# Designed miniproteins, single chains, continued (4): the designs that were tried, part 99

Each design is a single chain, and the fold is of that chain. pLDDT is the mean over its residues in the fold that is shown.

## One batch from the design tools (miniprotein)

Design m15445
Fold by ESMFold2-Fast:
Structure m15445 (fold): chain A 81 residues (1-81)
Amino acid sequence: SAEEELRRLVAELRAWLRAHLSPAQATIALSGLQEIVESTDEAERERAREAILSTLPAEHRAEADAMLRRIIELTRRVLEE
């Protein structure tokens, strides 16, 4: 289901962020990820995505962006039923 895929991908990205970022950077990125999952506002989700990407080294941005875009898509699908 979309909910199961969303939960799995969010957990995977959380682990990835903790592994690749300092504790302070990870805290900011994890807060942004939580905003994406909990928000009903498209602009808020997009701002959170941009904020997360800005904390990442350039070499990791493409992979993280792909995961974040998928999380945003799944969040919309879950909210729209």
Scores: mean pLDDT 81

Design m15446
Fold by ESMFold2-Fast:
Structure m15446 (fold): chain A 64 residues (1-64)
Amino acid sequence: HMEEIRAFGRRAARVVARHAAEKGLTGDVSIVLPDGTVVRAHLTSTDPEEQLAVLEAAIDAALA
């Protein structure tokens, strides 16, 4: 159950990180998971690897 929610969050994080990097976007983002959990993160870099790491860490922390 939690593994499915985490997998969804990780896929959403990859999509957000890629899109933000392609558009050069930074700032506050939020991801709403299927269980209603709201994950918030602040993106400071346009590097997709750094953005993905921040988003994945936020998702893992929210689901801990």
Scores: mean pLDDT 77

Design m15447
Fold by ESMFold2-Fast:
Structure m15447 (fold): chain A 64 residues (1-64)
Amino acid sequence: GEKREEALKIAKEAVEKYLKQGYTEEDSVLLAASEIIREMKKKGIEISLGEATKLAVEALKELK
């Protein structure tokens, strides 16, 4: 859905950013999950840490 597509876009940008800064894949996922929660909250959308982490992992797989 639209919410998922927006959250996944944020996840991809965040994961790529943290990987480029030299973070591990695991740390990049954790940092990206926190960023997804913050950015979605600004849009009035509440998302759990578990769901944000799943989106960050999906983004990492798509980025490789």
Scores: mean pLDDT 83

Design m15448
Fold by ESMFold2-Fast:
Structure m15448 (fold): chain A 71 residues (1-71)
Amino acid sequence: AFEELRARLVAALRAAFADRPDLDPHIARIEAARSFEELVAALLALGATLDEEDLRVVEAIVAAILDEIRA
């Protein structure tokens, strides 16, 4: 469950930001998260570095993955 959420988030973020090597350390932190609390902290840290447009992309990815898992 948690590992699937983390793996889907990492895959989607790497695909969306393939042209953004500056975000690699933040995505690596998400991949290294061992708990839901660490995952949320890593996502918030990523979000703090993004502009409004890129933040909307991250929010859409998170919402889509959470919707699939809850269904």
Scores: mean pLDDT 81

Design m15449
Fold by ESMFold2-Fast:
Structure m15449 (fold): chain A 80 residues (1-80)
Amino acid sequence: SHMEEERRRQEKIKEIAKLFEEYWKAVLLGDREQAEEYLDKIAEILGISREEAYRLFDEVLNRVVLEGKSIEEAIEEILK
């Protein structure tokens, strides 16, 4: 069902948003090891490289800071 696919997509977006929030907190605290672990989890969930996950974070951050969007809204737009 298309509705079940959309629900799974929304659940995935929420999980990724939570991981990006934890990644951002780790970066702000200077905890590189913890930040890398969260970035790796994002990469695994999305089936992308760590480098691509890092680029995704930069795009999320730009939308949050420059456009006033939530992390979840930014991820929804990027993963469209």
Scores: mean pLDDT 83

Design m15450
Fold by ESMFold2-Fast:
Structure m15450 (fold): chain A 56 residues (1-56)
Amino acid sequence: APSPEELAAAIVAWMKAQGGELDEENIEGAARLVTALVPETSLEEARAAVEAAVAA
């Protein structure tokens, strides 16, 4: 299974490819998607992974 960090990076890359805005709402949506696909990940961990992927 992909790590939360790998999944967050993939989601952020996909959002950038679609011309999506990396605003707070889209970051929250990506974090919730990470927790849905990797249930062992907390929402706080998922948000941190998504924010790190946005900054990369």
Scores: mean pLDDT 79

Design m15451
Fold by ESMFold2-Fast:
Structure m15451 (fold): chain A 80 residues (1-80)
Amino acid sequence: SPEIQERQKKLKEMYVLTKKGENEKALEIARELGITSDLSAIDRTKPATAVHPFAPLGLVDEESYKRLEKEYKEEIEKFL
C-alpha cells in the first residue's frame, strides 16, 4: 500500500541519517513515524523487539524482518 511504501522510505532515511551521525534529523523523521524511542530504536540489530524500526510496518516474524533489513541495506547502498 502507499502508506507502507512511504513508511519504508522514511525508515530508510532515518537509518541513513543515523549512519551519517545526523541524529537530530533522524529523530525528526522518527517523530513523523510515531517512533517515540531514542535513537537506539533505529538499531537494526534488535529486530526481535517491539520498538525495532521495522515493527511499525506490521511484520511479526523473523524472516520478514530479515527481508526488510536486506532491502534497506541494498537501497541504502544505492542511495549513498
Scores: mean pLDDT 54

Design m15452
Fold by ESMFold2-Fast:
Structure m15452 (fold): chain A 76 residues (1-76)
Amino acid sequence: SREEQLREQLRQLRDQIRERLLRWASKSDLSPDEIAERVQRFVEAVRAGDVDRAVELVPSVPKELLEQYLELERQL
């Protein structure tokens, strides 16, 4: 179904976002606590639809990827 296809695309986008977050964290000079706080703020920004804020918090996650994720999430 179209819904199953959208859910699968959302899973793939979530995996890509997660991989970029983990890669950013592994290269970061921040402490584990600072990384956790920034990731939490990133997740809150994404849930609020504030893509610009999310990119400021984790620049390694492309704006286009987040916009695509939110667009597909709205279609469910």
Scores: mean pLDDT 85

Design m15453
Fold by ESMFold2-Fast:
Structure m15453 (fold): chain A 68 residues (1-68)
Amino acid sequence: SSIEELFARAEELIATGEPSIELDTVLGLLRILAGLGLLSPEQRARLEELLAAAEPLLAALKEQIAAA
């Protein structure tokens, strides 16, 4: 499913340890799907864990954008 593909891609991008616009975009899409009620409770919990794991990478991305 496209939702599981988004989760797999987010996990892959987090595993690289590199800040990226693609990671922010994929997590943003998952948040939109959560807001639309399209995620199961288990998928919502996975998203919360991924957002926590991605937090330092997204912070680094924001600093890079602000410095540009």
Scores: mean pLDDT 86

Design m15454
Fold by ESMFold2-Fast:
Structure m15454 (fold): chain A 70 residues (1-70)
Amino acid sequence: ALTREQALAALTTVPGVDEATARALLDLLGDRVDEAARDPSLLFGPLAQVGIHDFRAPRLAAEALRRAAA
């Protein structure tokens, strides 16, 4: 499982996601962070709630989380 620190570092690689936005995303995802790494569709809602409307962002975030989990 991803640590909160690893997930934060991964999410901040996504364009438009700063550390505060990454923390808000993790709070919205809760225990579903590992699931979101496998399914980018789970990131559409949380990203929109934190103001990230880039259509590439869900896939980039899931890829970054998956790489951090390896």
Scores: mean pLDDT 83

Design m15455
Fold by ESMFold2-Fast:
Structure m15455 (fold): chain A 73 residues (1-73)
Amino acid sequence: SRAEIVRAAANSVIAAGGTVDPQVIDELAKAVEEGDVERASEALKRVKDPTARNALAIAAAHALGITVEEVLA
């Protein structure tokens, strides 16, 4: 599912020593599953670590079938 793509990316970030709020991961996964680009963009803005945000933005864009530029708009 779209949510699984985002959750897999979040798990990879955490395994690499990154920190992401579990509530933000849940919100992003839900937004992506529902196809809600605006909500996904807002969730990504709440990811404070730029490296984590970039990884999650790539995953979210892939899951939504849009560009990284569109999801980060």
Scores: mean pLDDT 85

Design m15456
Fold by ESMFold2-Fast:
Order: sequence, then structure tokens, then C-alpha cells
Structure m15456 (fold): chain A 114 residues (1-114)
Amino acid sequence: MIEVETVLVEGDLERLREIIQKAIDEGKNVIAAVDEDPEETARFLADLAIGNAKLLNKEQKFLVVAARGIPREEVARIVKEALSKKTTQEEADLAGLRAIGLPDAIRARRENGS
């Protein structure tokens, strides 16, 4: 079973932090990015999770947060910070990269990996 929720946050770092922390506390997978259409992104990610569980590993519940007016790096940092209280720093770091956009996260890992 897959459950997806979407939220739009506009230029409010404090509100974004609250929403992400609450979702993580509830055991949801958080995908957070600056996005033009959070609903379409949520649909795409839900379909991808069904077809490729490895990319959206953990639980079948998702929150997609579109952060308008907030830099992607800051969004990733907020996700990492929220997760660091629930899991190891390395897992939180990887989840933060994943949350800022699956394709972008994979590409960033490739560029910095070896």
C-alpha cells in the first residue's frame, strides 16, 4: 500500500522545518524539493516506488514538500537535521540528498562518488 501526501511551503524555513520533522516523526518518507508541480512529482515518485523500491527504500508512506523560494541545499539540510535525531548521521545525510529530488540526488552521488 502506498500513501502520498503533498504540501507546498513558500519562503518559510520555520514552517518547512516543522512539516518535515512531523512527517519524519510519523515514520513517513520525505521528498522535499523546489518544484513547479508537487502533485505531479508525488505521482511520479509513487509510481517509481512501486516499480523500484530501492530508490524509495523504507516505508510505503510519503510526504512530498515543494519548497518555493528556499534554496535546495537548505531544504536538504532541514531534512538531514530532522532525520539526525531519529537515525545515524550517514543515513540522514543520504536521505537528505534523496529528498531534494531523486534524479538530482542520484546525480550528486555520482559526481561525488568513486
Scores: mean pLDDT 61

Design m15457
Fold by ESMFold2-Fast:
Structure m15457 (fold): chain A 79 residues (1-79)
Amino acid sequence: AEELVKKGIEAFKQGNYEEASKLFDKAAEEYKRQGKEDLANYYKAMSNYYRAIYYQKQGKFEEADKYFDEANKYLEKSK
């Protein structure tokens, strides 16, 4: 999971929001498998947040809004 997080951060730093989203989603799945629900929900939120930015850059604002809503939902669960 930690390696996927590092790769996701690197993709984000390079402005590759689509790749960052995919890597954080995989990290969330690994943390969920490990029973680390708070971390799983946090990285799921990050995945949805960067997916929303990706769609914003494509001019797909309705799709972006849906992913921002999902990100907020998972952030609330990460407590």
Scores: mean pLDDT 83

Design m15458
Fold by ESMFold2-Fast:
Structure m15458 (fold): chain A 62 residues (1-62)
Amino acid sequence: GRTAKTLEQIAKLLGISPAQAEELARRLGLSPESMLTALLIYMELHGLSAQEALEVLEKEFG
């Protein structure tokens, strides 16, 4: 479904498995779609790497 594709995209961006991406979204209290959107905003609009974008999300939502 859509969620599976979203987790695959997050996994590819972060260099992790889809299962690890699902666990990260759960820990942050975000849906997979919200997590992907936030990562892309920080990466594309703020010029952050995927890892730097994840660190911002962990600080804001973790």
Scores: mean pLDDT 84

Design m15459
Fold by ESMFold2-Fast:
Structure m15459 (fold): chain A 78 residues (1-78)
Amino acid sequence: SDAELERIKEITIKGVEELKAYIKELEADPSKKKEAEELKEQAKKYLQQLIDYFKQNYPDNKVAQELVKYLEKVIQEL
């Protein structure tokens, strides 16, 4: 349902923004540079899997398309 997808979008965006903030905290510490790089690569992989899932299962859904666009932008910024 559209309401369910809007809920998923809200939760996903919140989680991604928290993840981005945590990555920035790790990047601010020179001793954690490797951990930050590893987390960024894992994040990109999981975000890509999420993009592929929504493209495959909800190709014509506007809410899913907006979420995919957001996630693709996050991958480019990481």
Scores: mean pLDDT 89

Design m15460
Fold by ESMFold2-Fast:
Structure m15460 (fold): chain A 107 residues (1-107)
Amino acid sequence: MTTREDVDRFLELLREAAEKNVKTGDEYKITWVFDKKKKKERLFVTNVASGRTEVYERTDDATLRLTDTMSNEEAEKKIEELKKEGWEIKTAYLSTDTLAELAERAR
């Protein structure tokens, strides 16, 4: 059973993997985009097989919260738009096994 706190820790572990440019597979693409001056950040969690990307934004309570869900194509376009606006981008490529391991560590 997954608690909100477990989800919060899991999303932070995904962000850290992107920050470190971790590569363990190609099933998931984790893209962390951040504007250092405005202190805004988003995390894009792309499931390659499903064609679906979940978008998380950091809220005023300092936690990452799901704000949108889109196709992988729409997510790539959005990331490129943010890059052109001057947002910094970090990406990790994770296997399903690594994603499961990070989820377990978040408990």
Scores: mean pLDDT 84

Design m15461
Fold by ESMFold2-Fast:
Structure m15461 (fold): chain A 72 residues (1-72)
Amino acid sequence: SEAELAELEKKLKERDFDSLEELKSLPKEEAIELLKKALAYYKEKKAKSTGILKKKAELLIEYIEKEIEELS
């Protein structure tokens, strides 16, 4: 389910140190640059993925796009 994929996304972020708190502590320009790089990475991963991995990439893309919008 989408709720299960959101939980997996949260665990991935916590493990990789890509938490919201860490992003909020960065200068705006640096945060946006990192988010844009992550967005490009997950868009490519989505194109190369199927099933649950594709859905996970879609959720991460939506999350990153929202964060860029909120910082802009």
Scores: mean pLDDT 68

Design m15462
Fold by ESMFold2-Fast:
Structure m15462 (fold): chain A 81 residues (1-81)
Amino acid sequence: LYDQGLQLMRQGSDLDRQGRYRQAGDLYVQSGRLFYQAGHYGAASASYYLASDSYRRAGDYDRSRLYRQRSLDLARLSLQR
């Protein structure tokens, strides 16, 4: 789960660098779900934040706002250990 999450983050980062923001966002969301399942809430939060930023650059403001909120919720959860 964790290693698969890392692989998807790298693929998302590559797409983001190519300007393929919507596809990058989709991979970051998948990565965040895998980190969440693995109990790595901080990594899941970071993945959703990257998804939010990628969706904003793609002009998808609704998904950007949604994943920004999920990132913040998970960041709070990660502080609880």
Scores: mean pLDDT 84

Design m15463
Fold by ESMFold2-Fast:
Structure m15463 (fold): chain A 94 residues (1-94)
Amino acid sequence: DEEVRQLIAQTSSPSAETRKRALEQLTEIARREKLSQELALEIVRAALRLLSDPSREVRDLAAQLASAVRDSLENPSPEILKLLEEIAEAWAAS
């Protein structure tokens, strides 16, 4: 999905507003659509990275995105489950 890949790329933008908008759009997509394991993995990796973002709002949105991806997947791969666990641990330590 080209749109999803473009949104993932936007999570690396130097603009906090662009990163926030991309996270919000990815969260809506995760809630509406069944994601492939490949796209879900890329999204969860981006969410984990953004938990260290200087913007608290971006960090909050990254945690929300990870939760939405978890809820959208019927059978997440072991790699996705491990990353979701890392996100939960990092968020709890914040």
Scores: mean pLDDT 85

Design m15464
Fold by ESMFold2-Fast:
Structure m15464 (fold): chain A 82 residues (1-82)
Amino acid sequence: MEEQVEKVKKVIDDFEKLMREAAENGDLDKLREGLKEILKTYFGIDDENADSFENILKILEKAGVTDEDFVRALRELAEEDA
C-alpha cells in the first residue's frame, strides 16, 4: 500500500515496454504473460485467473490501481482478446 504512486509508475513503464514489444512482434500471449509477471512482482498478486486481459483489469481494480492510462490500455486489449 505504501509507495502506491511509485508502484503504479513502475507498472506503467513496464507495461508500455511490453505494449511496444507486442506492437513490434504481434505477440499478445507474451504481453499477457508479461502482465502476469508485473502483477506478481509489483503487487504480490499470483492469481491463476490472470489468464485474460479482462481478468487482469479486474485484479488491478480490486488492488486499487486507478491509473486511467493503464486501465484504458488494458480495456482496449481486453476488447481485442474477446
Scores: mean pLDDT 67

Design m15465
Fold by ESMFold2-Fast:
Structure m15465 (fold): chain A 77 residues (1-77)
Amino acid sequence: GAENLRALAEAVLEVAKKHGASQEVIDAAQRFIDAAKAGNVDEAKAALTRAVNLLMKEYGQEAVDEVARLAVERLGG
């Protein structure tokens, strides 16, 4: 649901900030949060894909794996 998407976007933002990621990654994560809150699923998917691809390009697979772990923790897993 939107809460799961929001947790994922917040995890992307946290990992991006921890690694000193570009403003482009931060902006993409914020757009995802905003789109998820508005219920705009298509925009949320596009913003998430952009943020994850930029994070992968800048910091590799380990950063993407950390996002998945933090998202699960934010959902109470």
Scores: mean pLDDT 77

Design m15466
Fold by ESMFold2-Fast:
Structure m15466 (fold): chain A 78 residues (1-78)
Amino acid sequence: DLLTEEEKKTLAAILKANGDLREAAKILGVSQSTVLKHARNLEKKGLIKLIKVGKRTRVVILDLELADKIAEEVEKEE
């Protein structure tokens, strides 16, 4: 599956935030709606699963090894 740069950055931020989309948005310096948009695309590509728990959305990483590799690629670009 092909990931955009924004999707890769979003995945890396989600990992750093331990699946918290609000904290991921702070890490990226973007709105929560922007992070959620990219997170939905990552879910469609089978990399994560979005779970609604009450009023909060949590992220489950389906492949931690692949997610870590993508996060390393993002960090090397910056």
Scores: mean pLDDT 78

Design m15467
Fold by ESMFold2-Fast:
Structure m15467 (fold): chain A 81 residues (1-81)
Amino acid sequence: MTEITEREETSLNGANQEVKAIVIEVTTEEGVTFRGAAATEGKVVLENNELKTVSVPEEEARKEAREGLEENLELSRAHRE
């Protein structure tokens, strides 16, 4: 059975700065766990060849994490079907 769990993680990057992320995990019927994650704070983006740090609203980050997870699941399901 497919289970969906959601949690917030706070981690430190290489500069000892806090990065907050939403992590969504799904365990499939075969017992394989897939993860999707999106940063809410401390997200690094590339804009005009410059690295910038941006904050993402929690709801948008959750949606991005879910979309990444769904793509991973779809790729896994489509493979060898």
Scores: mean pLDDT 71

Design m15468
Fold by ESMFold2-Fast:
Structure m15468 (fold): chain A 67 residues (1-67)
Amino acid sequence: SYEQAKAEGDEAFEKGDYEKAVRAYMRALRLNPDDLEVQARLAYAVGKLNGNPELGKKIAEEILSRL
């Protein structure tokens, strides 16, 4: 479910497991693509995984500005 995928992503994100967070958030967005909060957290986590945390943070802040 969307709720399960989001909860799994949030738990992984809080633990710093960005690889697991990305997988879970991608599943959540397939079920609810308009979730700006999930989109922002996904961008942040991807930035952490790819060695560009500043870009991930900037993209996340831009997405959240639409909330």
Scores: mean pLDDT 84

Design m15469
Fold by ESMFold2-Fast:
Structure m15469 (fold): chain A 71 residues (1-71)
Amino acid sequence: AAAERARAEAVREALLRAWELVEETGTLSDEVQAELEPVAALLESQPELYAEALAEFEEWLRKKREERAKE
């Protein structure tokens, strides 16, 4: 079944969109928080499913921080 895959994909997309907006503006605005609310609901209902997407997002964020620190 593709349901869990589609849900994980939606979580990844939501996280990336929110992060790109934060990275561009440097601010966690009400609009960004609203974008993350559906993600929070997914995390609550199926933590296993979001764990993979969250791990990929955290790894991407970690690389970004390291590159910035390295300069």
Scores: mean pLDDT 62

Design m15470
Fold by ESMFold2-Fast:
Structure m15470 (fold): chain A 79 residues (1-79)
Amino acid sequence: AATPLEELARLVASSKQLTPNQAQQVADMAGLPPEQRAKLAQLLAQGASLLEIRQALGEENFQKFLEARERLLDILLES
């Protein structure tokens, strides 16, 4: 069976809406300041698009989110 982390990676890869707990986990992985981390978690739980996330967080914080997303996708490549 897939681990919870592999399931999270699949949801992120598919741009699917995350639960609040899953959204918080992804936001924590991004290494953002607390205010930006809370905003990212809220956007992910709302099913926001990558464009909406970029507009809300700004380019620098959006790049950190993309780096966290790539780390999650690497888990699927090792499976």
Scores: mean pLDDT 77

Design m15471
Fold by ESMFold2-Fast:
Structure m15471 (fold): chain A 92 residues (1-92)
Amino acid sequence: GTPVQTSVDSPDSPLSQFVQDLFSRIQDDSRRISPYITSPDQQRQLRIRYGQILGDSMQIALDGGLSDDGFRQGFDYMDRQLDQIRRQIQQQ
């Protein structure tokens, strides 16, 4: 079938803000731990883990019906996972 999509003009989607905040958290964490990353393999493994955490955080928000509570649960999950990554990298 031919897909037909209707775009909604919404410059401030809650989902868009949530995704931007998730990326900002990942960027901040990546910058904070970058001095502890000494190999391209470590950097590649981190990118993979960041992608998984991003996906899981999005799934938590979806499971929460994209509600304010769902977004908060997604952020809480990401913050815990990023803290775990930071601790793991610092103990190399």
Scores: mean pLDDT 77

Design m15472
Fold by ESMFold2-Fast:
Structure m15472 (fold): chain A 79 residues (1-79)
Amino acid sequence: SELRERLRALLAEALAAARAAVAADSDNYQDLSEEAIRAAVAAALPLLEEAARAAEEAGDAELAAALREVVAEARAFLA
């Protein structure tokens, strides 16, 4: 499935971006500051938005809705 491969790649990039942001602000995964968490969420957000769009384009309405909910929660957290 083309969508699954695209989504897997985007989520892997989002995870890598989040890890890089955390590493820049903190060297401890279990004792993350709120600032490090905000940086990780901010770094992952555009890739999560692309994943939601990819799901919508592929016609997977349920997956698109779930990813959009995650994006909305991330935006609310960063506000």
Scores: mean pLDDT 74

Design m15473
Fold by ESMFold2-Fast:
Structure m15473 (fold): chain A 84 residues (1-84)
Amino acid sequence: SEAERLAELLAGSMALQLIEQGVPEEEAIERAARAVVEQMKAAGLEVSEEAARRGAEEAVRLYREEGLEAAVRRLEERARELAA
């Protein structure tokens, strides 16, 4: 769904920001997923923690494989695709 794709994107972006701030990988994933679910719930959107967690985990995987700059660029590309 669109809401799930948005949750994955937001959680991924937040996880990368937390890692840049020095938060450990696993903690960044958990904090990003919870924060995004709560934020979307406040906006009236129902999404699963599993969807948000998947987005955060995928972003962290990209960070591990390609580095922070490349991971951020991939998320920015996905954000433009969702906005189009």
Scores: mean pLDDT 85

Design m15474
Fold by ESMFold2-Fast:
Structure m15474 (fold): chain A 87 residues (1-87)
Amino acid sequence: SMELEEIRRLAEEAVRSRDEAEVERLLRKIQELALQMDVESQREAVRMLVAMANRLDRSSDPWLRRVANRLTALAFELQERIREQEA
């Protein structure tokens, strides 16, 4: 979907930004966009964010590992919201 491609673009922009405030701004946009999507698309967004975080976490670059941790935290938050919506 176009929304999933935008989430990917925003996450890649966060990796390139090298600025903590910009990362948080971009992650907030990802969260807002994901919450407007249907549950199945939200699950796809979670899987995409986790896959990206796992790749970045393998890096020796501390910045990439920091972004990985933030993407993982966002993915867990989105997954919790999905569970609450299905309860």
Scores: mean pLDDT 87

Design m15475
Fold by ESMFold2-Fast:
Structure m15475 (fold): chain A 90 residues (1-90)
Amino acid sequence: KKEAKIALEYLELVEEQAKKAEELATLPPEEREKKEKELNEELKKLWEENTELREWLKELAEKYSNLSDEEERKLLEELLKLAEEAKKEE
């Protein structure tokens, strides 16, 4: 279940980013700018270190470029199923 694991890692990354974005919105302007720079640097490192996630996202980007609207919808549904499967394996 390599795909399920990658989907879970992606979902966790998205959730983590959403949480950090909410925290940034509550900070004073000076601290917000500083934290945004730190967050951007962390994201860059995570992207570079997680080669499997990067390769998977590249494959998805290529598929999205070649997909019809209906195929794109089915792909999104499959990704959601993979993420749910990964959570059940806890």
Scores: mean pLDDT 64

Design m15476
Fold by ESMFold2-Fast:
Structure m15476 (fold): chain A 86 residues (1-86)
Amino acid sequence: SEEVERRIDEVLEAVGRQAELVALEAGFEPEVAKELGEKVKEGARNGDSQAVIDYALKLGVPEDVARTLGSIAKLGHDVIEELRRR
């Protein structure tokens, strides 16, 4: 439904912003933080939190921050799946 798709987009934007803020607080440049935010949106959309962690580690993100980004993606995916069940 159009309402469900709109709410999914809102969840994706929220988790992307949260991931970007986490990366900025960890000391990453705005461009890198934005890239990590987009990867977290992708992970939330497709349910692949491990791909988010692996990508962050490849960019030199510390393991604890990378795991936090993966957790944000997983939380976003769980919300999206709940919305799709309604």
Scores: mean pLDDT 88

Design m15477
Fold by ESMFold2-Fast:
Structure m15477 (fold): chain A 115 residues (1-115)
Amino acid sequence: SETRELIEELIEEAEKEEPDFPAILEKIKKFFELSDEELEKVVEASRSAVLKYKIRNPETSETVLRRLFVGTLVYVAGEVAGKPVSLDDIHEAMKGAISKSTLSEVIKEALKELK
């Protein structure tokens, strides 16, 4: 799956000591064919949802938060683009860093922020 390959590449980049977030965002924009305005909304909604999760779960490592942010970005971008992404593909790419239920809760929060 092209979506699976994208998610794995983006998570690998996010796990680096100095992740290139501009490159991550540009890849998401190109893959989902988002406008600059759509990308900005996806980023802000995902950032807000992950920040709320971090506040409720202050012991969560920065690496896990970055994986969660990337997974949330990809799912929300897919919804905005009309190219739905499998929650299972995102969860598998995170390699057990977070539960599927937690990923789903953060995604639902991000989707609320888009409205």
Scores: mean pLDDT 85

Design m15478
Fold by ESMFold2-Fast:
Formats: C-alpha cells, sequence, structure tokens
Structure m15478 (fold): chain A 100 residues (1-100)
C-alpha cells in the first residue's frame, strides 16, 4: 500500500540519518561521510515521493522536507561535523527542495 511505502521510506530516512551521525562521531573520512549523505538525500527524495503517492499536497511535502533538513543540519552541527561538510549537505538539500 502507499501507506506501507511511506512507512518504509521514513524508516530508511531515519536509518541513513543515524548512519551519517555515527560516521561523524567515529571521525570517518570526508569521503565516507559524503557518500552516506548521498544515501540520506536519496532516502529523503523517496520519502517525498511516497508522501506524494499518499496524496499529501506539494506545499506540505516541501514544508516537511525543509523541517527535516533543518533538524538534520542541527544534528550534524551538534556531532561536530566540519563546516565544509555542512555547506555541502545544505547545498544538496536545497537542490532536492527545488526538485520537489
Amino acid sequence: SAAEKAFEAALRLHEEGERVLELIKNKASDEEILKEVEEYIEALRETAKALEELGVPKEEIVELIEDESKRFVELLREEGAKEEIIEEVEKKLQELIEEI
């Protein structure tokens, strides 16, 4: 069902976000962190798509993605991510929002 897809997408988004935070906490390479950020962005894209399939209005999807993006960036800062990583993440998130 569309609801099951939305739940699975949300679960993946949570898991990929936690993986990025764990890599930062463990002082992984910038390359490893950015690769996992790409997986997080893809999970966020699939979440937006699943919400659209559920009939959520586009403006509400954009708001939800913006709120999640802000939350994620704040968590990255709290874990001590480099400013260069944060800037790249913010750029990718803005590009995703423009695609929705």
Scores: mean pLDDT 88

Design m15479
Fold by ESMFold2-Fast:
Structure m15479 (fold): chain A 65 residues (1-65)
Amino acid sequence: MDPYKEELERLGKKAGVPVTVPPSFEELVALREALPPSPELAEVLREIGRKLREIGDALDRGELR
């Protein structure tokens, strides 16, 4: 299983915010607003952003579909 999927679902339940996987921008904003600022949330969001950027860069280079 994707560990970020589980973490996002856990954060969504804790905040009382529905979250899909992959999460939409609106869902990430709702999580950030509903939860107190925490290093754990910041790390999860940063890691997701990094992975999405890497996939985008690979697609731009034609390495992935």
Scores: mean pLDDT 63

